Designed miniproteins, single chains. Designs and how they scored, part 51

Each design is a single chain, and the fold is of that chain. pLDDT is the mean over its residues in the fold that is shown.

## One batch from the design tools (miniprotein)

Design m1852
Fold by ESMFold2-Fast:
Structure m1852 (fold): chain A 87 residues (1-87)
Amino acid sequence: STEATIAATVDEVMALLRESLSLIFSDLTEEEMEEIMEVARKAATRKAKQLVAQGKDPTSPEVKEQVYTVAWFAALLKVYELKEKKK
């Protein structure tokens, strides 16, 4: 189904994002990582659904790239929010 395909694309993007965040932000706690991943997954899912509603193929490299980009920026905003709370 389209819903299952969107979920699969989001899961693929989230796995790559977790790896990237772990390499770049080595000081994140497990709890902080879970919060970041939750926010990023919500952003990724919304973007994937938006692109599919526009007639885009959720398995296409173009869609995966756009979903990853949105997830990454959502993750960065959450990282900055968490770091500000520690100051």
Scores: mean pLDDT 85

Design m1853
Fold by ESMFold2-Fast:
Structure m1853 (fold): chain A 66 residues (1-66)
Amino acid sequence: SSELIEKARKALEEGNYEEAVKLAKQAIDKDPNNITALEILAEAYRKLGKLDEARKVLQKIIDLSK
């Protein structure tokens, strides 16, 4: 799961936003409450202009951080 997170972060840094979404989702499938993976997913959605999806992920992060 940490390997998937590192790959997702690298994809995001390289501008491969669709790959970052796929890898972050795989990390979340293993660890649904992994805030780091959710943060990467939200940022990748924002970069893709998928603002509704980004907003839903950010809401989940807020709910998990309480």
Scores: mean pLDDT 86

Design m1854
Fold by ESMFold2-Fast:
Structure m1854 (fold): chain A 61 residues (1-61)
Amino acid sequence: MVTAEDLRAFMETMSVSAEQLLAWYERQIAELEELAARTGDPRLEEEVARLRHVAALVRSL
């Protein structure tokens, strides 16, 4: 499971801002939501939920 500490370390290492990281996760979520809607694959819905949790952690930074 990704933690806020892992996200902070990643941002420092890659020289990316929380805003840039959040934008990336939001794009991934949108793509996977479209795929889940088209396929009905519950694994894609589970992955969307996981990414939404990570995005919420990024917003808290």
Scores: mean pLDDT 79

Design m1855
Fold by ESMFold2-Fast:
Structure m1855 (fold): chain A 59 residues (1-59)
Amino acid sequence: SEAEKAIEELRKLGDEYPEVRPLADFAVEAAKANPSPETRLQIAKAALDEVRRRAKELE
């Protein structure tokens, strides 16, 4: 699913950028804890956008 892909991307970014790892881990757990597929995707996408923004600032 798209939510699973976003969660995998969050995990990868957390592994590549230790500075964003706590946010990425928190977002993955929050998304996985939500029973709604739509809300899970929204959480994962919003967190992914923020994690990507922060990772870009580290480059």
Scores: mean pLDDT 79

Design m1856
Fold by ESMFold2-Fast:
Structure m1856 (fold): chain A 62 residues (1-62)
Amino acid sequence: MLIEEGEELVRRGEEARAAGDYRRAAELFREAARKYEEAGDLHSAIGARLRAIGAEIDAELA
């Protein structure tokens, strides 16, 4: 459940990023990281955090 929720949030974050909505993408990736941490999946949580940082950088440059 939590891992599936994280995967769905990552998918929505990627869609937001593709649409140029970098601030929304960053928020979705942070939510995904939280879900993965709660599930104990540290590897996926780190991946989601890195995606969030990338989206935040894109937001500042856009």
Scores: mean pLDDT 84

Design m1857
Fold by ESMFold2-Fast:
Structure m1857 (fold): chain A 64 residues (1-64)
Amino acid sequence: DISDEELEEARKIVEKAQKVLGVKTLSELAKRVMETKPAELEKELGIDASKVLDAIRTLQLAES
């Protein structure tokens, strides 16, 4: 199970990525991340692309 601390960390990552990339939903963010080169995402967000994907998955599991 996902801890409250892991859930809050994932939420912060997703919120930051959504603001930087100008997307409003988890599905839009996931699509943008998958369509963008990892190096470009890392440059824009300052976060490894795999960590952003992990954060999206964490929130999707919590919302399911």
Scores: mean pLDDT 78

Design m1858
Fold by ESMFold2-Fast:
Structure m1858 (fold): chain A 74 residues (1-74)
Amino acid sequence: SEEARELLEKGIEALKAGDYETAVRYAREAARLLGPAGRLVLALTDHAERQGESPEKIAKAAITLLAERLGIEL
């Protein structure tokens, strides 16, 4: 999905800027467009937040998984 790619690219830019909360938000929005694989990333992201993982770790993990799915180089 081109929309998912654009959202993830915005997430990557936020990650590079150290805005981890914004990076996670864009990653979630991209994941919502990616069917079952996206739903899994959303579930893992929500679980990590409930477990108290840092926004930086969550953003890096979610963006890496989604970038691999979409063939985007980080």
Scores: mean pLDDT 86

Design m1859
Fold by ESMFold2-Fast:
Structure m1859 (fold): chain A 61 residues (1-61)
Amino acid sequence: SLAEEARKLVEEAAKALREGRYEEALKLGQMAVELARQAGDSESETRGRVVAFEARKVLEE
């Protein structure tokens, strides 16, 4: 389902963030937000936004 795909993208984005792959974390987080909105998954949308925000903060330093 789209909700399952969004959740998987959130987990991949979080993993990329933990591993210091900030560009990948930002892209994966943004993709997770888009799929979560389509699925109506507010939890994954919020988590995707948080990962994207944290990755962007590092990239803007």
Scores: mean pLDDT 87

Design m1860
Fold by ESMFold2-Fast:
Structure m1860 (fold): chain A 60 residues (1-60)
Amino acid sequence: LVEEAERLFAEGRRALAAGDYATATRLFQEGIRLYKEAGVEVPEEEVRLAVEAYLRAADA
């Protein structure tokens, strides 16, 4: 679960870099879900990335 969450955040960062904010937001949300399922606290940096992608999607 944690490795899957990390992979989803890596994919989300690539989508964000490509300007695909909607996809990045979805991937980050799925990653956060997997962290919670694993019983692991979501890293603050990952939360900030999810918020940034969401805001950029809203502005696009």
Scores: mean pLDDT 78

Design m1861
Fold by ESMFold2-Fast:
Structure m1861 (fold): chain A 56 residues (1-56)
Amino acid sequence: TAAEEEARRLGEEAGLAGAAGDNEKARQLSQEMMRRFGLSPDEATALAVEGLLRAS
C-alpha cells in the first residue's frame, strides 16, 4: 500500500515531466520505479501515462 502509493507518485512525476517535455527526467523516474518497486516496464509506463493524463 505505502509502496504502491509512492510508486504511483513517482509515476505521476514521470508523466508530468514527460508532459513538460523533460523526457530524460521522465525516463529516470520510470527506471527508479522499476528498480525500487519491482515494476515491469509496462507497469511503469502505465503509471507514467496515468500521471500524464492527470496533468492534462
Scores: mean pLDDT 78

Design m1862
Fold by ESMFold2-Fast:
Structure m1862 (fold): chain A 60 residues (1-60)
Amino acid sequence: MSFSSVGELLRSYGAVLDGVIDESFKEAIKKFQEEHGLKVDGVIDDETAAALEELASKLP
């Protein structure tokens, strides 16, 4: 439900969001994972997804 907020969050990490998940999106995920102490692999695992949703819920 918070995909719009998650998208804005990832864009702040340098992701390009135009309906395509590319290398810039993967780099944004890796940076997010590193900042939250998660496994840095550029893949949205359950832990990464939960952390993104939690942080996105705090965005206006």
Scores: mean pLDDT 66

Design m1863
Fold by ESMFold2-Fast:
Structure m1863 (fold): chain A 107 residues (1-107)
Amino acid sequence: AALDEAVAHAQEAALHIQRAYESLKAGNYDEAAQHFEEAARHFERAATYAKLAGVDEMAQYFREAAEHARKASEAARQGNYDEALKHIDEAVEALQRALDVLQEAQA
């Protein structure tokens, strides 16, 4: 149950990162910022459930992804496209590392 909840929230976070990126490319910075904040919220929930499941390393990577999603939101609100893209890349990398830990935990 806890790992399933972590995965579900990680998937919602990834969807919001994708929507944020599309809004950012369209020049809709306020909409992009809102999606980044939703992604950060879902990453924090994924981290909580990962910790509850006893997978502390996965929780740490989800918290890292949440931090970068929040920084992307701030960059988007400031109209800083390049900084927002940098933080998208960092959030996606952290998410991928969390999913790699999940694969090992289920082995």
Scores: mean pLDDT 90

Design m1864
Fold by ESMFold2-Fast:
Structure m1864 (fold): chain A 62 residues (1-62)
Amino acid sequence: MEEIKKKALEEATKEMLENPEKVDTEKLKRRLMEKYGLSEEEAEEIIKEAEKVAIRELLNRA
């Protein structure tokens, strides 16, 4: 994974873990596109991956 995409994934995952019930995925997608220069498709892939990682971590902590 390119360094930029890795940083975007880390930021998205962290935000989802900190506020899983309050995260606005559309707002997060827009932020990732603007901050990291990602396409809409790339940002959607990162959000989907971050959501899977966050859900998996939250389930493992329960």
Scores: mean pLDDT 77

Design m1865
Fold by ESMFold2-Fast:
Structure m1865 (fold): chain A 73 residues (1-73)
Amino acid sequence: SELLELLEKAKEAVEKGDIEEAKELLERVRRMALERHDVATAVGAEDALRAVEKGDLETAKKSIEAMIERLKE
């Protein structure tokens, strides 16, 4: 899944503290989720983006991990 690949990259960017890469990847996830009418993933990506913008990387990582687990189902 392309969404899974983008989310795994976003998680790695957050773990490295690469804020700009994490934001770009999460914006891509949000756009793709909206195109697919996956509202839950779009909302999750927006919540993760807000956490990254606030510098709350732990919350951002947890939000990304939750999206990954949901999409693996």
Scores: mean pLDDT 86

Design m1866
Fold by ESMFold2-Fast:
Structure m1866 (fold): chain A 87 residues (1-87)
Amino acid sequence: SEEEIRKAALEAARPEARKVADQFSGELTPEERDRIAEEAAEIAADLAVRYGKRHGLTPEEVVALAKELAPSIARWLAYARELDRRF
């Protein structure tokens, strides 16, 4: 089902997003990194499911796409969070 594919994509995306968020340990708090990792994983899973539906991807291809997207999304969110900090 679409929901099962989404869950698999999210589970696969989460550790990939976490790896990138944790590279920002010098700039971001543990709580900020946790939020970024989860948000990036959700966005990656959503994009992969939507793209897969439009382009006829298999469940395995959707999961692989979510894994590919998650690190880039996490990096963008981490940069945005760092830039939003006020002195």
Scores: mean pLDDT 87

Design m1867
Fold by ESMFold2-Fast:
Structure m1867 (fold): chain A 68 residues (1-68)
Amino acid sequence: SLLEKIVELINSDDPELSELGKKLAEAVLLAQQEVAKELEAEGRTEALPPEEEERLAREIVERALERL
């Protein structure tokens, strides 16, 4: 998963990769907050089907990468 890859980067012995992991974690958090607000505005606050969760995870990744 994306979060597992980010944690792996943060725990890297390479300082550059560790810093990249931290920046990605922050960007992902901000993207998650934006997506959550959009879903709340649409009235979609209940648990989503797995297919939709995967799509949202992809959108979060894309938005996070655009912020870097």
Scores: mean pLDDT 72

Design m1868
Fold by ESMFold2-Fast:
Structure m1868 (fold): chain A 65 residues (1-65)
Amino acid sequence: SSAAAEAAALLREAREALEAGDYATALKHWQQAVELAKQVEDAGLRAAMVAGAEEGIRLAREGLA
């Protein structure tokens, strides 16, 4: 689905931002990824993408603290 492709792109962009030390941009991309991942029709892929994005949000928030 287009939602899965868009979520995957945001997960990649969030990881790239995290590696660059841009925690604010990483947080924004992972938050957007969670919302798109929730729209993924495949239950297994949806669960994995949501979990990955939520872990990313946690890491980015720790980097901002």
Scores: mean pLDDT 88

Design m1869
Fold by ESMFold2-Fast:
Structure m1869 (fold): chain A 92 residues (1-92)
Amino acid sequence: GSMGLDLLKTTIEVAKQEGGTVEVKVEGDKVTVTASGLSPRSIAALVLQGIGANLEGTPVEVEIEGDTLTITVEGLSDEEIQEILDLYKQLQ
């Protein structure tokens, strides 16, 4: 399964559940999700999921700035990118 897709979808869902904000940027097969207003517990959980995905060979980059988490995943299919964009639009 796509650990990268699951990570980005979980990040969007968690941020919206916590009343935060989400931005999505697409560059080819690379998707960056910037989630703001996250609790420290949610940041820790998502970072651990990202590390796990990276250790299993998924190209994942994670950046933390205060209550903002930026996750970048590469190697996504067009269908996976569309799933992320559809979720993002639904939860705007």
Scores: mean pLDDT 87

Design m1870
Fold by ESMFold2-Fast:
Structure m1870 (fold): chain A 77 residues (1-77)
Amino acid sequence: MEELEELTRRLRERAERVLREAEELGSEEARELAERALEVLERTMNEQVGVEALRAGFAEVEALLREAEEAIRRKKE
């Protein structure tokens, strides 16, 4: 449980950081992706159905955050 709590905290911190960068750069795409990642993270933690479902939820959050980070990189160019 402790490891899941730490992973959740790190993903939330990452999403919040990406959201702040998106707002600073005016990237609506990155902002929407980061907001969606936070929604998926909250839903995954609230539903807590099992290890497979948790893994799938975390993978979706990581994928959304990666897309948001790529959108931020594109916005800088």
Scores: mean pLDDT 79

Design m1871
Fold by ESMFold2-Fast:
Structure m1871 (fold): chain A 67 residues (1-67)
Amino acid sequence: KVEEIVKQIELGLKGLGIEATPEVYERLAKVVRNGAETARDLGHSPEGIATLEELAEYFEKKAEELK
């Protein structure tokens, strides 16, 4: 599930001509972590929150790998 979401996001960035730099991945990670916090505050499902947290971790790791 997370892998498919990542592929769609990366394909979207490429289609828009946006270079996937470490800075872009760091920003995506922050946006997704904020989303997870909002979902938790609103009482959304643990599975959804876990998916967002896993997605943020992927982007954080990718940003570090590209430095």
Scores: mean pLDDT 80

Design m1872
Fold by ESMFold2-Fast:
Structure m1872 (fold): chain A 93 residues (1-93)
Amino acid sequence: SSVPEKVIIDAETARELMKNIGSPSKSVRTSALTALSLLLAIGELTEEAIEVLKEEAKKLDPEARAEVLRLLGKALEKQGKLEEAKKLFEEAE
């Protein structure tokens, strides 16, 4: 099949994406969440990256955590991990 080259999001990439989401600056947080959203839309998460994103999200304030969990849930739905995605959406509420 003619498929475009996949961007793989590994554990180190996940850690880098999460660095600025906990920033006290709203503009820095918004930029980081936008970057995470865009990369998750085009990329495929490794199991290690999923674990890193979940663990780093636990360290965030409730608003930022909810946004990260929603973005991660949407990415997991795209990868066919429907039950894991559902649990993340429930945690984001």
Scores: mean pLDDT 79

Design m1874
Fold by ESMFold2-Fast:
Structure m1874 (fold): chain A 61 residues (1-61)
Amino acid sequence: SPMDSVNSQLSSVQSRIDGLVDEYKAHADAGDTDGMAKTQEEIRGLVSTRNSLLSTRAALS
């Protein structure tokens, strides 16, 4: 169903965000400002994707 598809995508996006948060922390601990910036940009993109999926899910509810 469309709802199952959206829920699956939300779970995938959240798992990716969680992994990138861990990578961001590792870069911060190492003082790797370039790694922090790249990871932060990727998290920002995934948060935007998650917000769009949440809006789609609300419309299906």
Scores: mean pLDDT 90

Design m1875
Fold by ESMFold2-Fast:
Structure m1875 (fold): chain A 75 residues (1-75)
Amino acid sequence: SENEKIKKLAEEYIKKLEETVKSLPKEEALKFLEKLIEQGEKDLEEAKKRGDEVSAELLEKFIETVKKLKEEIKK
């Protein structure tokens, strides 16, 4: 139940990210996404240090999604 709510919030957040980056010039959008990836990777490292496997899995999926969005904008 709570995990499903978190997943839905994450999906809504990604949708808002897509809207936001599409409103920015390409170079600014790419820099914004790059910073999100850097922050996500730091958060992932901390989750792994804590042994928080659930947060680590969610962060890995988030980082993958942001990287895919960055590659789509690069085209």
Scores: mean pLDDT 80

Design m1876
Fold by ESMFold2-Fast:
Structure m1876 (fold): chain A 113 residues (1-113)
Amino acid sequence: MAPDEFIELARKAAETLLRAVENGDPSAPALIATLDAQGRPVLREVTLAELAAMPKRVTEERIDGKVVLTVIFTDSDDPSVPQTRHGIAMLIGSDDPEEVERLRAEAEKLAAV
C-alpha cells in the first residue's frame, strides 16, 4: 500500500463529506477512504444516514509543522474487526492557529454526522 495514495483518498473523502453535510441531505452520496479485502486504498460510497449510525473518533496529530485531523468511521464497535471495515476522512493543514481552528471545526462537523 502506498501511504501517499491513502492520504490523498482520505483528503478527498473529507472534501466530499463536508459538501454532503453542507447540503443537509441524509441520502446524499459521500465518500470515505478505506482498504479493500486485499488491503488496497479505495474510496467507498456511503450516505450521511449510514455514517450517522457508525461510531466516530477524531484524532489530532502534529507532524513537521502540519496538523493532521483524522475522523475515523467504523460499522463495528468490535476492536478485532479488520481495518478494511473502517473508513477515514483526513484534514491536513499548517499549524497556524487560525488554520488549526478551521480544521478542528471541519472535523467536528464530520464527527457530528
Scores: mean pLDDT 75

Design m1878
Fold by ESMFold2-Fast:
Structure m1878 (fold): chain A 55 residues (1-55)
Amino acid sequence: SSMLEEIRRLAREAIEAAKAGDLARAREYVDRVLSLLDDPVHRAVARHELERAMR
């Protein structure tokens, strides 16, 4: 699938890991999402949205 589909999958996994209380795993998925983004603005937005979704 496309890179955007991979980003969405990893983002969902980060949120689910955080909800399960596995913050280390959630952070690994967040870092993986950020590593797939080449635009620093897109990285900042993604980090903010994921932190919001993870509570």
Scores: mean pLDDT 82

Design m1879
Fold by ESMFold2-Fast:
Structure m1879 (fold): chain A 54 residues (1-54)
Amino acid sequence: SAEELRRRAEELERQGLHRAAAAYRAAADLLELGRTEDAEAALRMGEVLEKQEL
């Protein structure tokens, strides 16, 4: 859900993974707008950024 994605973004922000957190927030916003395919793309980007910021 969008709320789960926002909670994940907050956790990533606390870990210092700022770019990944931004992507997860974008995915949450897109999901709330009903833009499911765009939300999925943002989530995949967030996963890539999460690995890169480790």
Scores: mean pLDDT 81

Design m1880
Fold by ESMFold2-Fast:
Structure m1880 (fold): chain A 61 residues (1-61)
Amino acid sequence: RRREILARLAALPREERDLMVLSALHESNGDIREAAELLGISPALLSRLVRELERERGFRP
């Protein structure tokens, strides 16, 4: 399950991946650990994706 979710995230277009990350963060009230569990990825990977979002579209915590 986790490996499949990671592969899906990598295969998604950037925009869809960004939306999925944002949706998980919204669902978890901005808790990176909880959002990472929802996505089935490591908190470290999610933190990296959030940093990319901040750079690309000015995401605010």
Scores: mean pLDDT 68

Design m1881
Fold by ESMFold2-Fast:
Structure m1881 (fold): chain A 85 residues (1-85)
Amino acid sequence: SSLVEKNREILRLMAEMASAHKNGDREKFLEKAEQVIKLLEEMGMLDSARRVRELVEEAIKNNFDPKLVAEAINTAAIGLTEADK
């Protein structure tokens, strides 16, 4: 049940990241991204967490390029479907 709850929370946060980006709310996007990274780390998906962080940092450096934002969100989703083991 705990794993199902964490998976549901990550999916909700990813949707909130996409919504924040669509609304131009960069601060909210970053807050939600940090929460996704934290949950991935708590689930032991350390490589996925690091990859999302790197893509978010690259997006910041490139003025929130939509391609980089989408790649960060998609990388979080891949982390949920693949075992990092």
Scores: mean pLDDT 79

Design m1882
Fold by ESMFold2-Fast:
Structure m1882 (fold): chain A 64 residues (1-64)
Amino acid sequence: MEDVLLEIVDLLDPAGDGRLTPAQRAALAAFGIEPTGVFDAALAEAISRLSLEQLRALVEALRA
């Protein structure tokens, strides 16, 4: 679980500046998560509520 969460954080915010691309926002929306345009505590909380299978699917979507 933790390894997958770290991979998602690295894929969403590799620069550590909290900014999301339109493609990343579209990927998150496909999993029922509506981001505010930045990686914040609310987005991290929403991602943490996903199942391990959903987290793995999100990783693949973010890599595409």
Scores: mean pLDDT 73

Design m1883
Fold by ESMFold2-Fast:
Structure m1883 (fold): chain A 74 residues (1-74)
Amino acid sequence: SLEREINIAMLRMLLSLLKLTKKNPSDKEIELAVKILEELGLTEEAKKLKENKEDIEKVIEILEEAIRKAEEEL
């Protein structure tokens, strides 16, 4: 569960940064977020993130939904 908690915390930090700056994430930030989402079993959210990486509002929406889903699981 610690690994899951760390992964969720990393997504929350990225989401906070994106909301604060309103800048599109870098390719490395997207790559990291995709890897974390895949490790959390959120494969659909990972795919959507890759497909919408240039749309900051869509990226924020996807990350918020992913965090919500991750927190609802055991």
Scores: mean pLDDT 83

Design m1884
Fold by ESMFold2-Fast:
Structure m1884 (fold): chain A 80 residues (1-80)
Amino acid sequence: MKEAEEELKKLREELEKRKDNVGINLIDSLLENNKASPRAVVAAVKALLQSRKEKLNGDQRSRRIFKAIRDAEEAEKKEK
């Protein structure tokens, strides 16, 4: 738990330095109403950054982000 929260904090600080409003808004949206854990949010942000390096279009980017969230949530369920 602490490790994912620390990683999320570092990612948010890096996004702020880059003035990455899209990444910051993604974090805030996923944390609303506890829709995603810190681990899932970290996975979503990493998928967003990777999609930019690959120059994916909006639809491909959204699919990568959703897949990353799902994979992170499934990994957490297996750790029960």
Scores: mean pLDDT 75

Design m1885
Fold by ESMFold2-Fast:
Structure m1885 (fold): chain A 62 residues (1-62)
Amino acid sequence: GTSEAAIAAGVAAARAGDSAAAATGAWELKQHGLGDPEAMERAVAAARAGDSAAAAEHIERA
């Protein structure tokens, strides 16, 4: 569904090493209630710290 596509896009941005885009994407997903909110919060924190790989894992687990 649409939520799966949005989560996949967030993972792709994080895997590409774009931590700023990953942080923004994870924040937006959390605001819209998509996926696990705790996992999305961890993804935002990881991306803001510059750890795009960890951000990707947290989005995938959300």
Scores: mean pLDDT 75

Design m1886
Fold by ESMFold2-Fast:
Structure m1886 (fold): chain A 90 residues (1-90)
Amino acid sequence: SEKELSEELKKISEEFIELIEEVEDLYLKGELSDEQYEKAKEIFKEFNEKVTEIEEKYEKGEISPKEAIEEMNKLLKETKEQLKKIIESS
């Protein structure tokens, strides 16, 4: 439903903001190199671009609310895994 989509988008947005804050905190503490931080910013940019693509598909009626939620959750999981690899590459 649209209500379920709205609630899930809020949750995904909150988790994404938390990831940004965690990466920024690590960088400010000197636990990430400039290169690691730039790579993390590129991953965040790619996440936003892919979110926009999913939203466009939904607005065009190409995917259901349930499919949009599933694609968004998969994207968030993949983004977390990519960030973890960068952080652990110290």
Scores: mean pLDDT 85

Design m1887
Fold by ESMFold2-Fast:
Structure m1887 (fold): chain A 86 residues (1-86)
Amino acid sequence: MAEEEAERIIKKLEEEVRELEEKGSPDLVSTLARLAYVLALKGEFEEARETVKQAKELAKKNNESDNMLKQLEALEKTIKAMEEAA
């Protein structure tokens, strides 16, 4: 079922986030963005918002491109629209 698949993806992404945090990897920002989106698909909108906020804060700290920041802002708006539609 779609719920079981979403839960597996979330667990895998949470594990990847922990590994990337330990390594200080630049891929952490994109992985957090993916985690936020899947959390929103499952209806976990509060956690999705916190996760995208964390991704935005890390992107700013790491001096990521304006394009990455715009993508994170677009994701934040998408999550808000999904919550309002639910």
Scores: mean pLDDT 80

Design m1888
Fold by ESMFold2-Fast:
Structure m1888 (fold): chain A 64 residues (1-64)
Amino acid sequence: GEEMARIIAAVYSSNLKSGHREFDPEEVQRLLERAGFPAVARRVAELLRQGRSEEAVELLRRAA
């Protein structure tokens, strides 16, 4: 949905444009759970903790 598109845009912009993780992976997990995607929330947060932002974005795109 719209919330998922917003999260994808934030992750993509933050990690690809600036080259940094500009938000805490636990915060991303909370945002995804609030958006109704608890099944992927923990996996996305784990990928972000590992610096694997492209894989996190791909998982989000497939879950949307």
Scores: mean pLDDT 66

Design m1889
Fold by ESMFold2-Fast:
Structure m1889 (fold): chain A 76 residues (1-76)
Amino acid sequence: LSEEELREIARALADMVEAIARITAQKYPELKEEIDKLVEEYRKRVDAATEAGNVEESLRIIREAIRKIDELVKKK
């Protein structure tokens, strides 16, 4: 994959994380505030890494965000 293709994938995956978070918050309204805070923090980190041109770091952060959302649900 080219660097440009990886950047497009990172953007698409970031959008998917926000969608996953929204769906999860709808299923578990009691977790909405925690999920919203998590998404806000990870969006900020992804944006910073993307602006720095570090696509691999952006992908790592996205994967971490998905894992954290899963962990919040599993703690129930």
Scores: mean pLDDT 77

